# Designs tried in a protein design run: designed miniproteins, single chains. Part 35

Each design is a single chain, and the fold is of that chain. pLDDT is the mean over its residues in the fold that is shown.

## One batch from the design tools (miniprotein)

Design m1192
Fold by ESMFold2-Fast:
Structure m1192 (fold): chain A 98 residues (1-98)
Amino acid sequence: SHMEKLRAEALLQLATLGALELGLTILLKTAKKTENEEEKKKILEEIEELLERMEELIEEMREFIEEHPELRPVVEPEVRRFEEFREEIREEVEELKE
């Protein structure tokens, strides 16, 4: 059905956000353990690139919810969780730069 296709598309996009969350979590832990300042800076730059990708996907998911409000109860809580995760990672990255 049309609704089954829309749910499948939403789930694939959320899975991509989940993969970015895992990657960001691993990179942040690696940056915190990295004593070499040059290597640490490189890891922080990689984190910033993944955060930018996550931000773009979150914006796409927000647009998807506005176009398909019937999926809002299922999708919006997950998108909000990724928004909160993104803010937490941004704060931790700024602390590591100080």
Scores: mean pLDDT 88

Design m1193
Fold by ESMFold2-Fast:
Structure m1193 (fold): chain A 75 residues (1-75)
Amino acid sequence: MKEKLQKMSVKEILDNYDKLTEEEKNFIYESFAGAKNVTKEQFDEALKEAKKNIDKIPESQQSLFLADLLGKYAK
């Protein structure tokens, strides 16, 4: 289960986020936001913003784009 999430692109994670279990959502949260002072609510808000623009971001830059968005909430 967690291995499958690790193989997904950021866009695939965003497109399927609502279909994920609570454990899978927590794994994604910890992977992208766990090292930052970001709440789960702030993370969900960042994902909504990312989903609107992710298709414009090259696959190689998508993880950095999401990390940069999360940085806005880490203050």
Scores: mean pLDDT 71

Design m1194
Fold by ESMFold2-Fast:
Structure m1194 (fold): chain A 80 residues (1-80)
Amino acid sequence: DEAYRLYREARRLLEEARRTGSLALADEAIALLEQARQLLEQDLGNGIRPPVQISPQEYLARFGAALAEARAVRAELEAR
């Protein structure tokens, strides 16, 4: 699943951004999460089941929460 792959990479980059204080990595993580969410919405619209044990709506909500977290991290790093 491409959406899940991008989500995992974004989470990795966000954690790296937190450790290194890198705005560039935080921006990259946000971009990947936005792309992952768009792909997940397209997959759900086409009837493609996500490869996770939770509902599609719950999975989409988790992507939105991760994006909100990534934006908050970026704002915190920028303020430093």
Scores: mean pLDDT 78

Design m1195
Fold by ESMFold2-Fast:
Structure m1195 (fold): chain A 119 residues (1-119)
Amino acid sequence: MEEKEKRREELRKRAREANLAGDELALVRYELEYLLLDLPLSEEELEELARVRLRAGRRLAEELADAPPQPFEEELELFLEELRREMRRAGFPEELIERVLEAIREALEEERREAERLR
């Protein structure tokens, strides 16, 4: 258990450093490892998932480029649906897709709750 907590702290530090360096792929990869630490994902699967996550985000941004700003809840559902679609294309099993989407939803809802508290 202590080793997992040390890995979580290391991943937070690496994610922050990647963000400051503008390394989007490394940032997303470390954030995904943090969220999915209890899942038996290989380094290769985490890197593929990070690429899929970035691709889904870019596709959503392109589709929303001409749209008015959406509420957080609507953008989150659109993002998770695009991520589900891209994960299926990459060949991830449905059970893993649902677990990943649940973890990402929980993380983004928590960030939103924290942001609302600061207003």
Scores: mean pLDDT 78

Design m1196
Fold by ESMFold2-Fast:
Structure m1196 (fold): chain A 97 residues (1-97)
Amino acid sequence: SSEQAAAQAEANLAALEDVATKVTGDRGGELARRARESFRRAVRLDPSVAPSLAKSAQSALDEVRRYAAAGDSVAAYSTVGALEGLMAMTRASAELG
């Protein structure tokens, strides 16, 4: 369900913020926080986006964890930035119609 997908995404985005902050410091943590805010707004406006955004959040978390384990903070930061961009675009799309 969209409610279950939203709950899973919230958990994954919280975990992403923790990992991003550890690997990149405040910069990655701030990107992860912005991604989570955009996610919340997008889902509030259009609950149907929750399953696809939940998959994107899970994929980003898995990828950031893999890069963190490899010591690749640049790739980890880039992955968080890409997710933030996706969440922001999805929010903007929901706000426009």
Scores: mean pLDDT 89

Design m1197
Fold by ESMFold2-Fast:
Structure m1197 (fold): chain A 68 residues (1-68)
Amino acid sequence: SMSKREELARKLEEQSILYDAESGLYMMLSESYKIAGDEALSQKARQLSDDYDRKGEELRRQAEEVRK
């Protein structure tokens, strides 16, 4: 039903928001390490930020597909 499809889409979007928040936190952490001169930790945090960003984008794509 449309109601169940909308509920599923909302749950996927809510999970996407959590991944976006994690991505943002790792981006901030990456900048903090860069300012402190820890290039290796900065790069690791940047990679985690990118990974969470991709996960959020994938869940948003799934939510759009559910609504079709």
Scores: mean pLDDT 88

Design m1198
Fold by ESMFold2-Fast:
Structure m1198 (fold): chain A 80 residues (1-80)
Amino acid sequence: SEEEKLQKLVDEIKKRIDEIAETGKKNGLSVDEIREKIQEAATEILQKFVEENPDLTDEQIQKLSLEARKLIEEAVEKLK
């Protein structure tokens, strides 16, 4: 279902964000450096998902972009 596909994408983005944040902290990266890496990874995941799901509407793509932004900000807040 569409809901299951969207949830799987959100879970994938969250997992990747958490991995980057943990690895960045372990390696002594700054919050700004970690934010940049998280933003890059989330963008790549979203672009791939859109390419693999050509039936997505502009509204659905916009909603996914907003959810990804929320996940990035939540992860970055935990680094402060």
Scores: mean pLDDT 82

Design m1199
Fold by ESMFold2-Fast:
Structure m1199 (fold): chain A 59 residues (1-59)
Amino acid sequence: TEKLNELTSQMMKAIINQDWQSAIKYAKELAEISRQLNDESTLNMAEQVIEMSQRQLEK
C-alpha cells in the first residue's frame, strides 16, 4: 500500500509535468505491483497511463 501510494504520486506528478518517460517508468512499476495484488483498477489505470504517455512520445 505504501509503495503503491508512492508510485501513484510519482506517476501523477510526472503526468502533470508532462514528463512522459518518467510517467511510463512509474506506471510500469505500478502495473507490476498491481498484478501481484490482483488490483484490476490500479492495473487498468497504469496501463492507460503507459499507452497515453507512449502516444505523446511518438509525435
Scores: mean pLDDT 82

Design m1200
Fold by ESMFold2-Fast:
Structure m1200 (fold): chain A 81 residues (1-81)
Amino acid sequence: MPKAVQALFKVAKSLGFEAEVVDEEHVALKHPELKEPVLIPISDLENRDFEGIRERLLAAGLPRALADLFVGLLQHALDTS
């Protein structure tokens, strides 16, 4: 499993998300505050497209404060891995 995907899993689980690799290019995230599961492209993680990831979470109905916290923790995890 790529280090970027491992970082996503750690952050997601710490914030109460369920995370699952659904194919070679995507991770699915589930959370009670999401209106629907979110697919995160692994390329967005590898390219550190934090704004793209944030916008996907917001589009799926995640509260702004939680989306901002998620992306901040993910950025920190990727910088320290």
Scores: mean pLDDT 84

Design m1201
Fold by ESMFold2-Fast:
Structure m1201 (fold): chain A 79 residues (1-79)
Amino acid sequence: SMLEEKFLEAVRELDGYSAAKLLREIHEKDPSRVFPLLVKAGKILKEEVSLKFALAWVREQLKELGLEDLLPQIEEELL
């Protein structure tokens, strides 16, 4: 979707504010899209910055969305 494309573009640009805002809009419309998008975002951030930064950012997003239970599965996808 256009929202998912904008989200991944914000992640690639390291625009954490816009990425977080777009992720919350996506979550409100379709919560099932959050897991695969955070896996994609984490892989981008791992490549562009570091694994440590990717994990920290993903954890923050999951915490704010109340989806901390997804963290172990996303961490496995990023290792």
Scores: mean pLDDT 90

Design m1202
Fold by ESMFold2-Fast:
Structure m1202 (fold): chain A 77 residues (1-77)
Amino acid sequence: SKKEEFDSFLENLKKILLKMGASEQEVDEFVAKLKEAFEKGNLDEAIEILREMGKKYGLPDSLIDEAIEALKRIFEE
């Protein structure tokens, strides 16, 4: 289901952010923003959140692009 795919997506992002040195609080705030965008069906907002967090934690562009593609599939199924 869409929610199950999104929940799996969030679990993978949590693992990446924690490995990059994000605190549990920062991860929770990031996840809350993504959940809000998902509930609104606002893909563009979700992509902006991913790009901003990628910049903040120094994530490689390739990881951000993969996350965006996964997010697009979840929103547009």
Scores: mean pLDDT 82

Design m1203
Fold by ESMFold2-Fast:
Structure m1203 (fold): chain A 76 residues (1-76)
Amino acid sequence: SKAAQLQEQIAQIQAERDAVVASLDAKIAELKEQAAKATGKEKEILDMHIGFLQIVRDSEVYVTDQQIKRLQQQMA
């Protein structure tokens, strides 16, 4: 059915989003540990990279949530 196909698409998008977010969260955690031990310019560069990855992570969540919401609306 169309509903079953839309549910499959939503599940696939959710799985792919969760994998990307998990990967980014792991990298952010790693960089935060490095930043905690760093000083001066090295710390500033690490903090900048952390900020950039957080923006990328939040953007991925936002875009994917909007896609899922549109597909869910088609099921209603």
Scores: mean pLDDT 89

Design m1204
Fold by ESMFold2-Fast:
Structure m1204 (fold): chain A 67 residues (1-67)
Amino acid sequence: SSEEIRQKAIDEATEKAEKLPPGETATAERELPIDDDKVLVVTATAFRSERSGRIRVSVVEYIRPKP
């Protein structure tokens, strides 16, 4: 489902960010076919704050046609 791939992208980006120095950005991308002609693309970007040490995640989703 779209929720599952979104969570997978978030988890992967977060795990990568935890292994990077503070202030570095990590990204993870997942794709899900939604019909015969279209794919849902989910990109998660994780950033560890130098100030708080907290990881913030942003998610961007878009639909693209299949090649």
Scores: mean pLDDT 82

Design m1205
Fold by ESMFold2-Fast:
Structure m1205 (fold): chain A 60 residues (1-60)
Amino acid sequence: KAKAAYQEVYNNPKLHVITRANAANGLGNIEKALGNYNEALKYYNEAVTLYGQTGLQGIE
């Protein structure tokens, strides 16, 4: 999967916070699929934090 591409998006401070949040969520899904649950949890938590910055936290 495109893990390296998601990592570049997530780590790029010039990109919009929503774009970086989506990349973090994608990285979490990739790590979960690989069985790296602790790493997946870290990315999911960061995605939630980034979504919160845009007021999207709590949207279903």
Scores: mean pLDDT 72

Design m1206
Fold by ESMFold2-Fast:
Structure m1206 (fold): chain A 76 residues (1-76)
Amino acid sequence: SKKELVDKYVEEARKEMERALEQGRGVDEIARAATKALSKVAKETSFEDTVYFGKKVAEIAREALQRRREREAALA
């Protein structure tokens, strides 16, 4: 298993999604960051490692999108 490599890519994806959120970029930028990272992992790792990565990145993307919605609600 390439778990250490996958964990590194998860961390990189999280930082890119957080950067997009901090810069006030929309949902499309957060989704793009997640998709880009998933594509990279799928090419470089096993099916099992890709599934693990996908689950982790989905959790991070959900959290980032929820924080964005909370900001929108606070401005309403």
Scores: mean pLDDT 74

Design m1207
Fold by ESMFold2-Fast:
Structure m1207 (fold): chain A 59 residues (1-59)
Amino acid sequence: GFEELLKEHNKGLVEKYVRSLYPDADSIEVEPLTETVFKVTITIGDKVYEFTIDLSKLV
């Protein structure tokens, strides 16, 4: 449905944004929690970082 399309579109935007901030990351995982809120997990070498992004607050 529309909500699934919105989540997929926004997930792509978050992945692109996070990759631009962490170009040397070994892996980037983005998990949709809602259509605008995403959990991000980044692995850089032996370190793992986890945080959330709310797209509704980035405008």
Scores: mean pLDDT 79

Design m1208
Fold by ESMFold2-Fast:
Structure m1208 (fold): chain A 100 residues (1-100)
Amino acid sequence: SEIEKLIEEGIEAYKNLEGLSESERLAVRIGLAALIARREGDGEMLELLERLEAERAALAEAYARGEITPEEARERILALARRIAPTAERLIEEYLKKKE
């Protein structure tokens, strides 16, 4: 299935985080956790993803209205991603233990 292939690619990226920026490492972790959460029906992680999407949409609207800078929007998303990362990491590690 397509989602299984994407999860395998995500696991490979997750195992090779060295040399990536903080933003890239967060994107790999949250992206992989999102795929796992959608496949497994993890409500906690799915709710955090909905909050991240809502914040991204709100920041895009504020930027379109000239209320924030691109730098401020990026920092706000990065701050939220940092808060989500521990939950994403736990879900990934639990999934990998079950897969073995």
Scores: mean pLDDT 86

Design m1209
Fold by ESMFold2-Fast:
Structure m1209 (fold): chain A 83 residues (1-83)
Amino acid sequence: PVPVEAAGLETVFLLSDKDGDGYVTREEVLETVNGILAPFVHPKKAEELVDGAFAAADTDGDGRLSPEELFTKLREYLETFAK
């Protein structure tokens, strides 16, 4: 099943892409997640989630992901957790 928050992920990624270059860095995603999701998750847990998602999506190890690439990998990651 696809969580209702799936549409919200695109908005979060757009907020993270402050440079408008079409890519997000781990730091930009972490800042956005920590700022928005801190009331829902502990900051340490947010860091673990971001690290896990980047490890799964950033196979090149360049520390930069397109919002679409990160969204696709995060969706797959969340589907694995839904078991």
Scores: mean pLDDT 61

Design m1210
Fold by ESMFold2-Fast:
Structure m1210 (fold): chain A 76 residues (1-76)
Amino acid sequence: MEKLESLSETELKIVEAAYDLIWEKGYENTTIEDIAKAAGVSKSTIYKHFKNKDELIRAAIEYFFERVRKKTEEML
């Protein structure tokens, strides 16, 4: 499936780190630098895969929203 295969190993690490940080400290307190440190990548590596913070946050939201959506389908 294209959605699951659309993220490389590096992109998955970045998106997961962003997702965790947003849940832990919120959107306003989550920076590209924080995400880079959490994912174990450089800030420039993030910019290779995501044009800016907005694109990265959007990808992280899409990632966890899809996960939450699947769980909600079972529970609701």
Scores: mean pLDDT 72

Design m1211
Fold by ESMFold2-Fast:
Structure m1211 (fold): chain A 74 residues (1-74)
Amino acid sequence: SSELKETAQKLNEEGGKLAKEGSPLAANTFLQAAELYKQAGDKYGEALAYKEAGDVYEELGNYEDAINAYEKAS
C-alpha cells in the first residue's frame, strides 16, 4: 500500500540521519524500512534499504551482517 511505502521512506530518511550521527541503530532502522518496502511489493525500495543497511554494517566492521544485507539487496 502507499501508506507502507510512505512509512518505509520515513524510516529510510531516519536511518540516514542515524548513520550520519554514527548511531548503531541506523542498520536496524534501514532493515525495518526494507521489511515495509517488501510488504508493499516495492522491490527496488527493499533492495536500496538492504544496501544502505549493508553499508552501515560494513562501516561498523560487522562483515557477516553486511554480506547478508547485500545479498538480500541483489
Scores: mean pLDDT 88

Design m1212
Fold by ESMFold2-Fast:
Structure m1212 (fold): chain A 62 residues (1-62)
Amino acid sequence: SLSAAQLRELARRYGVSVATVRRVAELIKEARRRGIKISDSELARLAGVPVSLVSEIKRLLA
């Protein structure tokens, strides 16, 4: 899982709330748990965040 420091740094860098970063991380975890294939672009559109944020969170959760 993402540490509190990682959540704060991502929120600061992307200009979003910590709650938004946590929500994206939970969506990624839920998709993986359900075996759902979702692209970075698709998840970014659904969450209303930049694709680069989704890609970074996916890497940190690997």
Scores: mean pLDDT 86

Design m1213
Fold by ESMFold2-Fast:
Structure m1213 (fold): chain A 58 residues (1-58)
Amino acid sequence: SMSAIKEQLRKAVSEYVATSIELIAAELEGASPADIQALQDRRAELKARIDALEQQLS
């Protein structure tokens, strides 16, 4: 349903924001390149999910 897709979108956006905060913190704290790459990959996955959900709502 459209309501379920909207809830999934809200959750995906929330996770994207949280992952972005974690990435900034990791960079400031001097995390390993591998840890930074993992967070970058996670953000990209979440962005793709957000884009797909937005298309379903159009």
Scores: mean pLDDT 90

Design m1214
Fold by ESMFold2-Fast:
Structure m1214 (fold): chain A 77 residues (1-77)
Amino acid sequence: SLSRKVDELGLLLQEIVDARRNGDMERVKELGERLVKEYGVSQELVDELLKAIENGDTAAFVRALQRIATEALRYIE
């Protein structure tokens, strides 16, 4: 159902935030692959998210995460 997919997306995005806080780049990459495969997010946007985390750019991370959420929500609607 749409509601279940929205809840699952929310949990996935929260896991990305948690993985970033913990410095777990392998986990961020795994979750990013799921966003591309299951939620129609562009690989380029996931790459932008990963680069922002590697550079410690919090503003770029937040912008990339917002765009990811928007693309994923559009895809599952």
Scores: mean pLDDT 88

Design m1215
Fold by ESMFold2-Fast:
Structure m1215 (fold): chain A 98 residues (1-98)
Amino acid sequence: MTEEERQRIRARADELLSKPEDTIIAEVKKEQDPRLIVEVIRRLLAEGRPDLAYRIAETSPLVSPTLIDEARQAAGRPLLDPEEAIERVKKRAIEMKK
């Protein structure tokens, strides 16, 4: 990603975050650029709006599981037990080896 593209994404995220929460969620659902969605989530977490960050992360198919977990933790939602997370990784590895 170029510096110009990065600045454009930041400017668009600033504009989007100036809107009401319902509008932010609706616009994020229509967004096809995962970089903008990630920027919006990171910005909301930095601003102390973790509930909205988690809501956006959970509803977008373009967001990585790691970022969803970060937003979930910030929102005070329970994270997966470390043992359960390890078992999920093991199960995935077995399925991929078949």
Scores: mean pLDDT 70

Design m1216
Fold by ESMFold2-Fast:
Structure m1216 (fold): chain A 74 residues (1-74)
Amino acid sequence: EELERDIKVALLEITAAILTKSKNPEARKLAQEALDHLANGDYETALRKLIEAAKVDGDENLAKTVEKMLEEIK
């Protein structure tokens, strides 16, 4: 359980880091905010901001993946 959670958190951090390099400044802002929330342990808020960043960046598949992660953490 904890190992699986740690892997999911690492994947979220990598995803957020990739989105901070987006050409869309709004996606970069949301991804940076998500990283800040992940660092503070606010996983639900971080996931919601990552969903918005992915949607703004145009990656609907990534947005759906993060939405599933939010349901699992709830």
Scores: mean pLDDT 77

Design m1217
Fold by ESMFold2-Fast:
Structure m1217 (fold): chain A 106 residues (1-106)
Amino acid sequence: FVTDEQLEAAAERLRKKIEESKSDKEKIIYALELFLVVPQAVEEVYKILEEAKKTGDYEKALEELIEYLKKELGLSEKSARKVAELLLEYYSKHSNILEEIEKLRK
């Protein structure tokens, strides 16, 4: 959690780092961190993850996350798929996705 002033600065910094990153791993990490900065994006992702956990429909959640990430972050299909896979994997193996994102931020 950060203040609104820090959210604006962090969002700009993270978007720039996503564009400047040369490794897919760095782009993926910064994209995951960006969800902490944009509360509405976190809410939409959390909704999709909770639905997947409830229904067990992993494939539907994966496709919804890919489209969301492409729309909101401008990620390529490959990077969006990797971020979506990581979010679903962490959610299924670790019940607290927010704590996993916090670990990546630290």
Scores: mean pLDDT 67

Design m1218
Fold by ESMFold2-Fast:
Structure m1218 (fold): chain A 82 residues (1-82)
Amino acid sequence: GNQAAIEVGEKLIELAKEKGYVTGEELIELGKEMIENGTTEKAIGAGEALLIAGENAKELGGKVDGESAIEGGEYLIKVGKE
């Protein structure tokens, strides 16, 4: 298991539930946290994917909708439990 992936996934779900969306800046921050604290190749790769998604969302001046962010957070928790 990777605790960083679980913690990032939980934070992503919480942000999505509180606001109904997650910003590109928030995704970048969480992606960096996963890369820095990730102990598996899969967790680090997931963190890199969050960074790319966050940069893309920021470029478009947009946000990731809450449902998509919850789904992403659930996936990260699954990655962390493996």
Scores: mean pLDDT 80

Design m1219
Fold by ESMFold2-Fast:
Structure m1219 (fold): chain A 94 residues (1-94)
Amino acid sequence: SASSVEEMVDNLMKLVIESKLSFDEIKALIVHTMKELADLLKEQGYSAEEILAVLEEFRKLMLEKLKEILSEEQIKEIERVLDATLEEIRKELE
């Protein structure tokens, strides 16, 4: 659900800020979370289209939150990581 994705993003942002994660650790955390979320939803019987919709919402919310703390150059790198991970997951769901 949208509320569950928002709660997930808020919890990740709290971890990033409170644990003072490095930029590389933030990128690794995003990739790991997206892949785990996709696997969990697949195991629960969600369609590829439904899984991708949840991941697109995650991508949108993560970018909105990270723009508050990261530079423009770092955000461009996060966008590439999010897009690359989403494409990998899309291919795995085929």
Scores: mean pLDDT 86

Design m1220
Fold by ESMFold2-Fast:
Structure m1220 (fold): chain A 85 residues (1-85)
Amino acid sequence: SKKAALEQAITTGRLAVDASRSREEVLQALEGYVTLLEKVDPALGQEAAKRIASLRPRIEQLNDAEAKQLAADFLAEVEALARAS
Protein backbone atom coordinates (compact mmCIF):
# COMPACT_ATOMS: atom_id res chain seq x y z
CA SER A 1 0.00 0.00 0.00
CA LYS A 2 1.03 3.65 -0.34
CA LYS A 3 1.11 3.96 3.48
CA ALA A 4 3.44 0.93 3.79
CA ALA A 5 5.70 2.28 1.02
CA LEU A 6 5.82 5.69 2.76
CA GLU A 7 6.72 4.08 6.13
CA GLN A 8 9.49 2.10 4.37
CA ALA A 9 10.88 5.27 2.72
CA ILE A 10 10.89 7.07 6.11
CA THR A 11 12.62 4.14 7.84
CA THR A 12 15.22 3.85 5.06
CA GLY A 13 15.97 7.59 5.31
CA ARG A 14 16.41 7.47 9.09
CA LEU A 15 18.75 4.45 8.84
CA ALA A 16 20.84 6.16 6.14
CA VAL A 17 21.24 9.35 8.21
CA ASP A 18 22.02 7.31 11.36
CA ALA A 19 24.74 5.40 9.44
CA SER A 20 26.29 8.66 8.13
CA ARG A 21 29.79 9.50 9.45
CA SER A 22 30.39 12.86 7.71
CA ARG A 23 28.58 15.97 6.44
CA GLU A 24 28.93 14.64 2.87
CA GLU A 25 27.32 11.30 3.80
CA VAL A 26 24.49 13.17 5.59
CA LEU A 27 23.79 15.23 2.46
CA GLN A 28 23.86 12.08 0.29
CA ALA A 29 21.45 10.33 2.69
CA LEU A 30 19.03 13.30 2.54
CA GLU A 31 19.14 13.37 -1.29
CA GLY A 32 18.39 9.61 -1.36
CA TYR A 33 15.51 10.16 1.07
CA VAL A 34 13.97 12.81 -1.24
CA THR A 35 14.25 10.43 -4.21
CA LEU A 36 12.41 7.70 -2.26
CA LEU A 37 9.69 10.10 -1.05
CA GLU A 38 9.09 11.48 -4.57
CA LYS A 39 8.45 7.95 -5.88
CA VAL A 40 5.79 7.29 -3.19
CA ASP A 41 4.32 10.78 -2.68
CA PRO A 42 5.50 13.37 -5.26
CA ALA A 43 4.03 16.34 -3.35
CA LEU A 44 5.71 15.35 -0.07
CA GLY A 45 8.99 14.60 -1.89
CA GLN A 46 8.93 18.01 -3.61
CA GLU A 47 8.32 19.75 -0.25
CA ALA A 48 11.19 17.77 1.35
CA ALA A 49 13.47 18.72 -1.58
CA LYS A 50 12.72 22.45 -1.04
CA ARG A 51 13.46 22.17 2.69
CA ILE A 52 16.72 20.26 2.09
CA ALA A 53 17.81 22.90 -0.47
CA SER A 54 17.35 25.50 2.31
CA LEU A 55 19.22 23.32 4.86
CA ARG A 56 22.20 22.49 2.61
CA PRO A 57 24.15 25.77 3.22
CA ARG A 58 23.59 25.38 6.99
CA ILE A 59 24.73 21.73 7.01
CA GLU A 60 27.89 22.73 5.08
CA GLN A 61 28.80 25.12 7.96
CA LEU A 62 28.30 22.51 10.73
CA ASN A 63 30.60 19.77 12.01
CA ASP A 64 29.75 16.10 11.30
CA ALA A 65 27.84 15.51 14.56
CA GLU A 66 25.82 18.74 14.27
CA ALA A 67 24.98 18.02 10.61
CA LYS A 68 23.77 14.53 11.54
CA GLN A 69 21.60 15.91 14.37
CA LEU A 70 20.07 18.61 12.13
CA ALA A 71 19.30 15.96 9.49
CA ALA A 72 17.72 13.67 12.12
CA ASP A 73 15.53 16.56 13.36
CA PHE A 74 14.51 17.31 9.77
CA LEU A 75 13.55 13.66 9.13
CA ALA A 76 11.43 13.67 12.32
CA GLU A 77 9.54 16.76 11.04
CA VAL A 78 8.90 15.17 7.62
CA GLU A 79 7.80 11.91 9.29
CA ALA A 80 5.29 13.85 11.46
CA LEU A 81 3.98 15.66 8.36
CA ALA A 82 3.62 12.36 6.46
CA ARG A 83 1.73 10.71 9.35
CA ALA A 84 -0.64 13.71 9.58
CA SER A 85 -1.61 13.18 5.93
Scores: mean pLDDT 82

Design m1221
Fold by ESMFold2-Fast:
Structure m1221 (fold): chain A 81 residues (1-81)
Amino acid sequence: DLLEAAREASEHAEELRRQAEAVIRKAEEGLKAGKLTEEQAELLIRAGELGLRAAEAAAAGRVEEAARLVAEADRLVQEAV
């Protein structure tokens, strides 16, 4: 069922977008609270921006592009910690 597949893709895109936005907010809050360095915050913000791009790719059905962007975002998060 193509409608169910589209629904699942839309729900996945929504989840990726929410996670990306949360990462960016936490990076900004962590920087302001002195819990993160500027370098750590920059890496996390970049990861969140890639997550937003992954959400757009997922919503458009570009699942391989979304997966690559998520992998790159995860790499930046690993570098931040």
Scores: mean pLDDT 84

Design m1222
Fold by ESMFold2-Fast:
Structure m1222 (fold): chain A 100 residues (1-100)
Amino acid sequence: DSPIIKKVQKLAEEIGKALKEGNVEKAKELARELGDLIARAPEEDRGALTNIALLTLKSAAELLSKEEVKEIAEILIERVKDRPLTVDAIKRLLEKILEE
């Protein structure tokens, strides 16, 4: 695995732990770090990192209100705003979550 993929996997695990503990503020803090890493990642790794972000949002949707999931998704979108494919993937997942 690339070093950046391992680092992002660890961040996703830490977000999951914060969410299970009900620490939404820590989850938002870690989501900012996750978004920054995805934005700075090499293009070849970005698809894998985007998928980790999508899985993180799916996990959040199981534990949080729709409003809280939207806040986390919007944090990620803002951090990856210069990466259109990643923004589109996150927005598409958020729309699906809000419909359920």
Scores: mean pLDDT 86

Design m1223
Fold by ESMFold2-Fast:
Structure m1223 (fold): chain A 80 residues (1-80)
Amino acid sequence: MEEEKRKEIERILNALRKVAEEEREQGNLDVAAQIDYIINLVKMLAAAGVSVEEIKEWALSRLRDLSDEVLEKFKKYLEE
């Protein structure tokens, strides 16, 4: 349902924001900027009606391509 989808998307976005904030605090500005770009694309995909499952899989794939460390941080925050 629309409300449940909004909550799940916000959970994904909050996990991404936490990872971006940690990278920014560590001085990894390039990595943080790439995650900010992923955040923007997640918002666009959600607005286009893409499923939560597809958005989650897409985000995981993009973060894996970025680095294993960033992917593990995202997984940790997503499963909380």
Scores: mean pLDDT 83

Design m1224
Fold by ESMFold2-Fast:
Structure m1224 (fold): chain A 100 residues (1-100)
Amino acid sequence: RVSLTPEELRLLRELLELLIRLKEEGKSKEEMIKELFRFLAERLGIEVTDEEIDEALKSERLPSDDPEFNEAFALAVYLTENADIERLKRTIARIDELLA
C-alpha cells in the first residue's frame, strides 16, 4: 500500500504506460532507463542534459537532489528489471480503480 496523491498516481500511470511502450518496442534496459529518467525530469520540472543523465547512471550517484524524483526513478528502474508487460498493465488497471 502507498499513500500516493491523485497527482502522484497519474504520474505513475503515465510512467507505466511509457515503460510498456518501450518494452513492446524492444528497447534495451539502458534505453528504457534513460527514457524513464527524461520523462520523470520533465514531469517534475527538473532540468537535466543527456550528459548529466549518462553521468548519473554511470557514477551510481543519486540522479537528483529531489527525493521524490529519486524515489520515483528507483521504482522505475525496479519495474524495468522485474515487471513484465502483463504486470505493468495490471498495475495501471489498479491505479485507474484508485483514481475513480
Scores: mean pLDDT 73

Design m1225
Fold by ESMFold2-Fast:
Structure m1225 (fold): chain A 108 residues (1-108)
Amino acid sequence: SEAEKEKLAKEIRELIKKLAENTSPEQGLEALIKAILSALEVAEDPELITKLIGQILRAIGLQLDKASKDEVVEFGYQVVDLLMEHGTLQVLEAFKKGLEEAYAEVTG
């Protein structure tokens, strides 16, 4: 349902903020790339797949440009907005799981 997607989006945004606060920008961008890859495993819409690949390339660009923590949060939120517009509940769940696993790996 739309309400379930909005609840997941809120939880993901809170996790992105926590990631940026507790990791380096480089680690944060790497975790977001891993979350996007997790979403790609279950994404079936060709337009969403193309846009998610574009976001991976953008994340690599941000790493090369030595993005700030604020820029990492802004990037992560823009990915969530993309997933809300084009993604299914399953895609959002996969992104959240990938992000949680990446966060645990960096902080554990």
Scores: mean pLDDT 89

Design m1226
Fold by ESMFold2-Fast:
Structure m1226 (fold): chain A 62 residues (1-62)
Amino acid sequence: MQVPTYTAEEAKELQLKGAKINLERLRAMGAPEEEIEEIEKLIKEEKYAEANALGGDVLLRL
């Protein structure tokens, strides 16, 4: 039994959850459709860390 708090799969799940939360907030705040579409594309491509980072960056610009 391994005790590491974050495995690669756990990190991926956390990034996906973060990306989805950011996407929901961006939609609620009326973010540009272009940015929303790019984040959704990254999620579809399983680039969850990039999707989460982009979502957070766009939120900071609003």
Scores: mean pLDDT 76

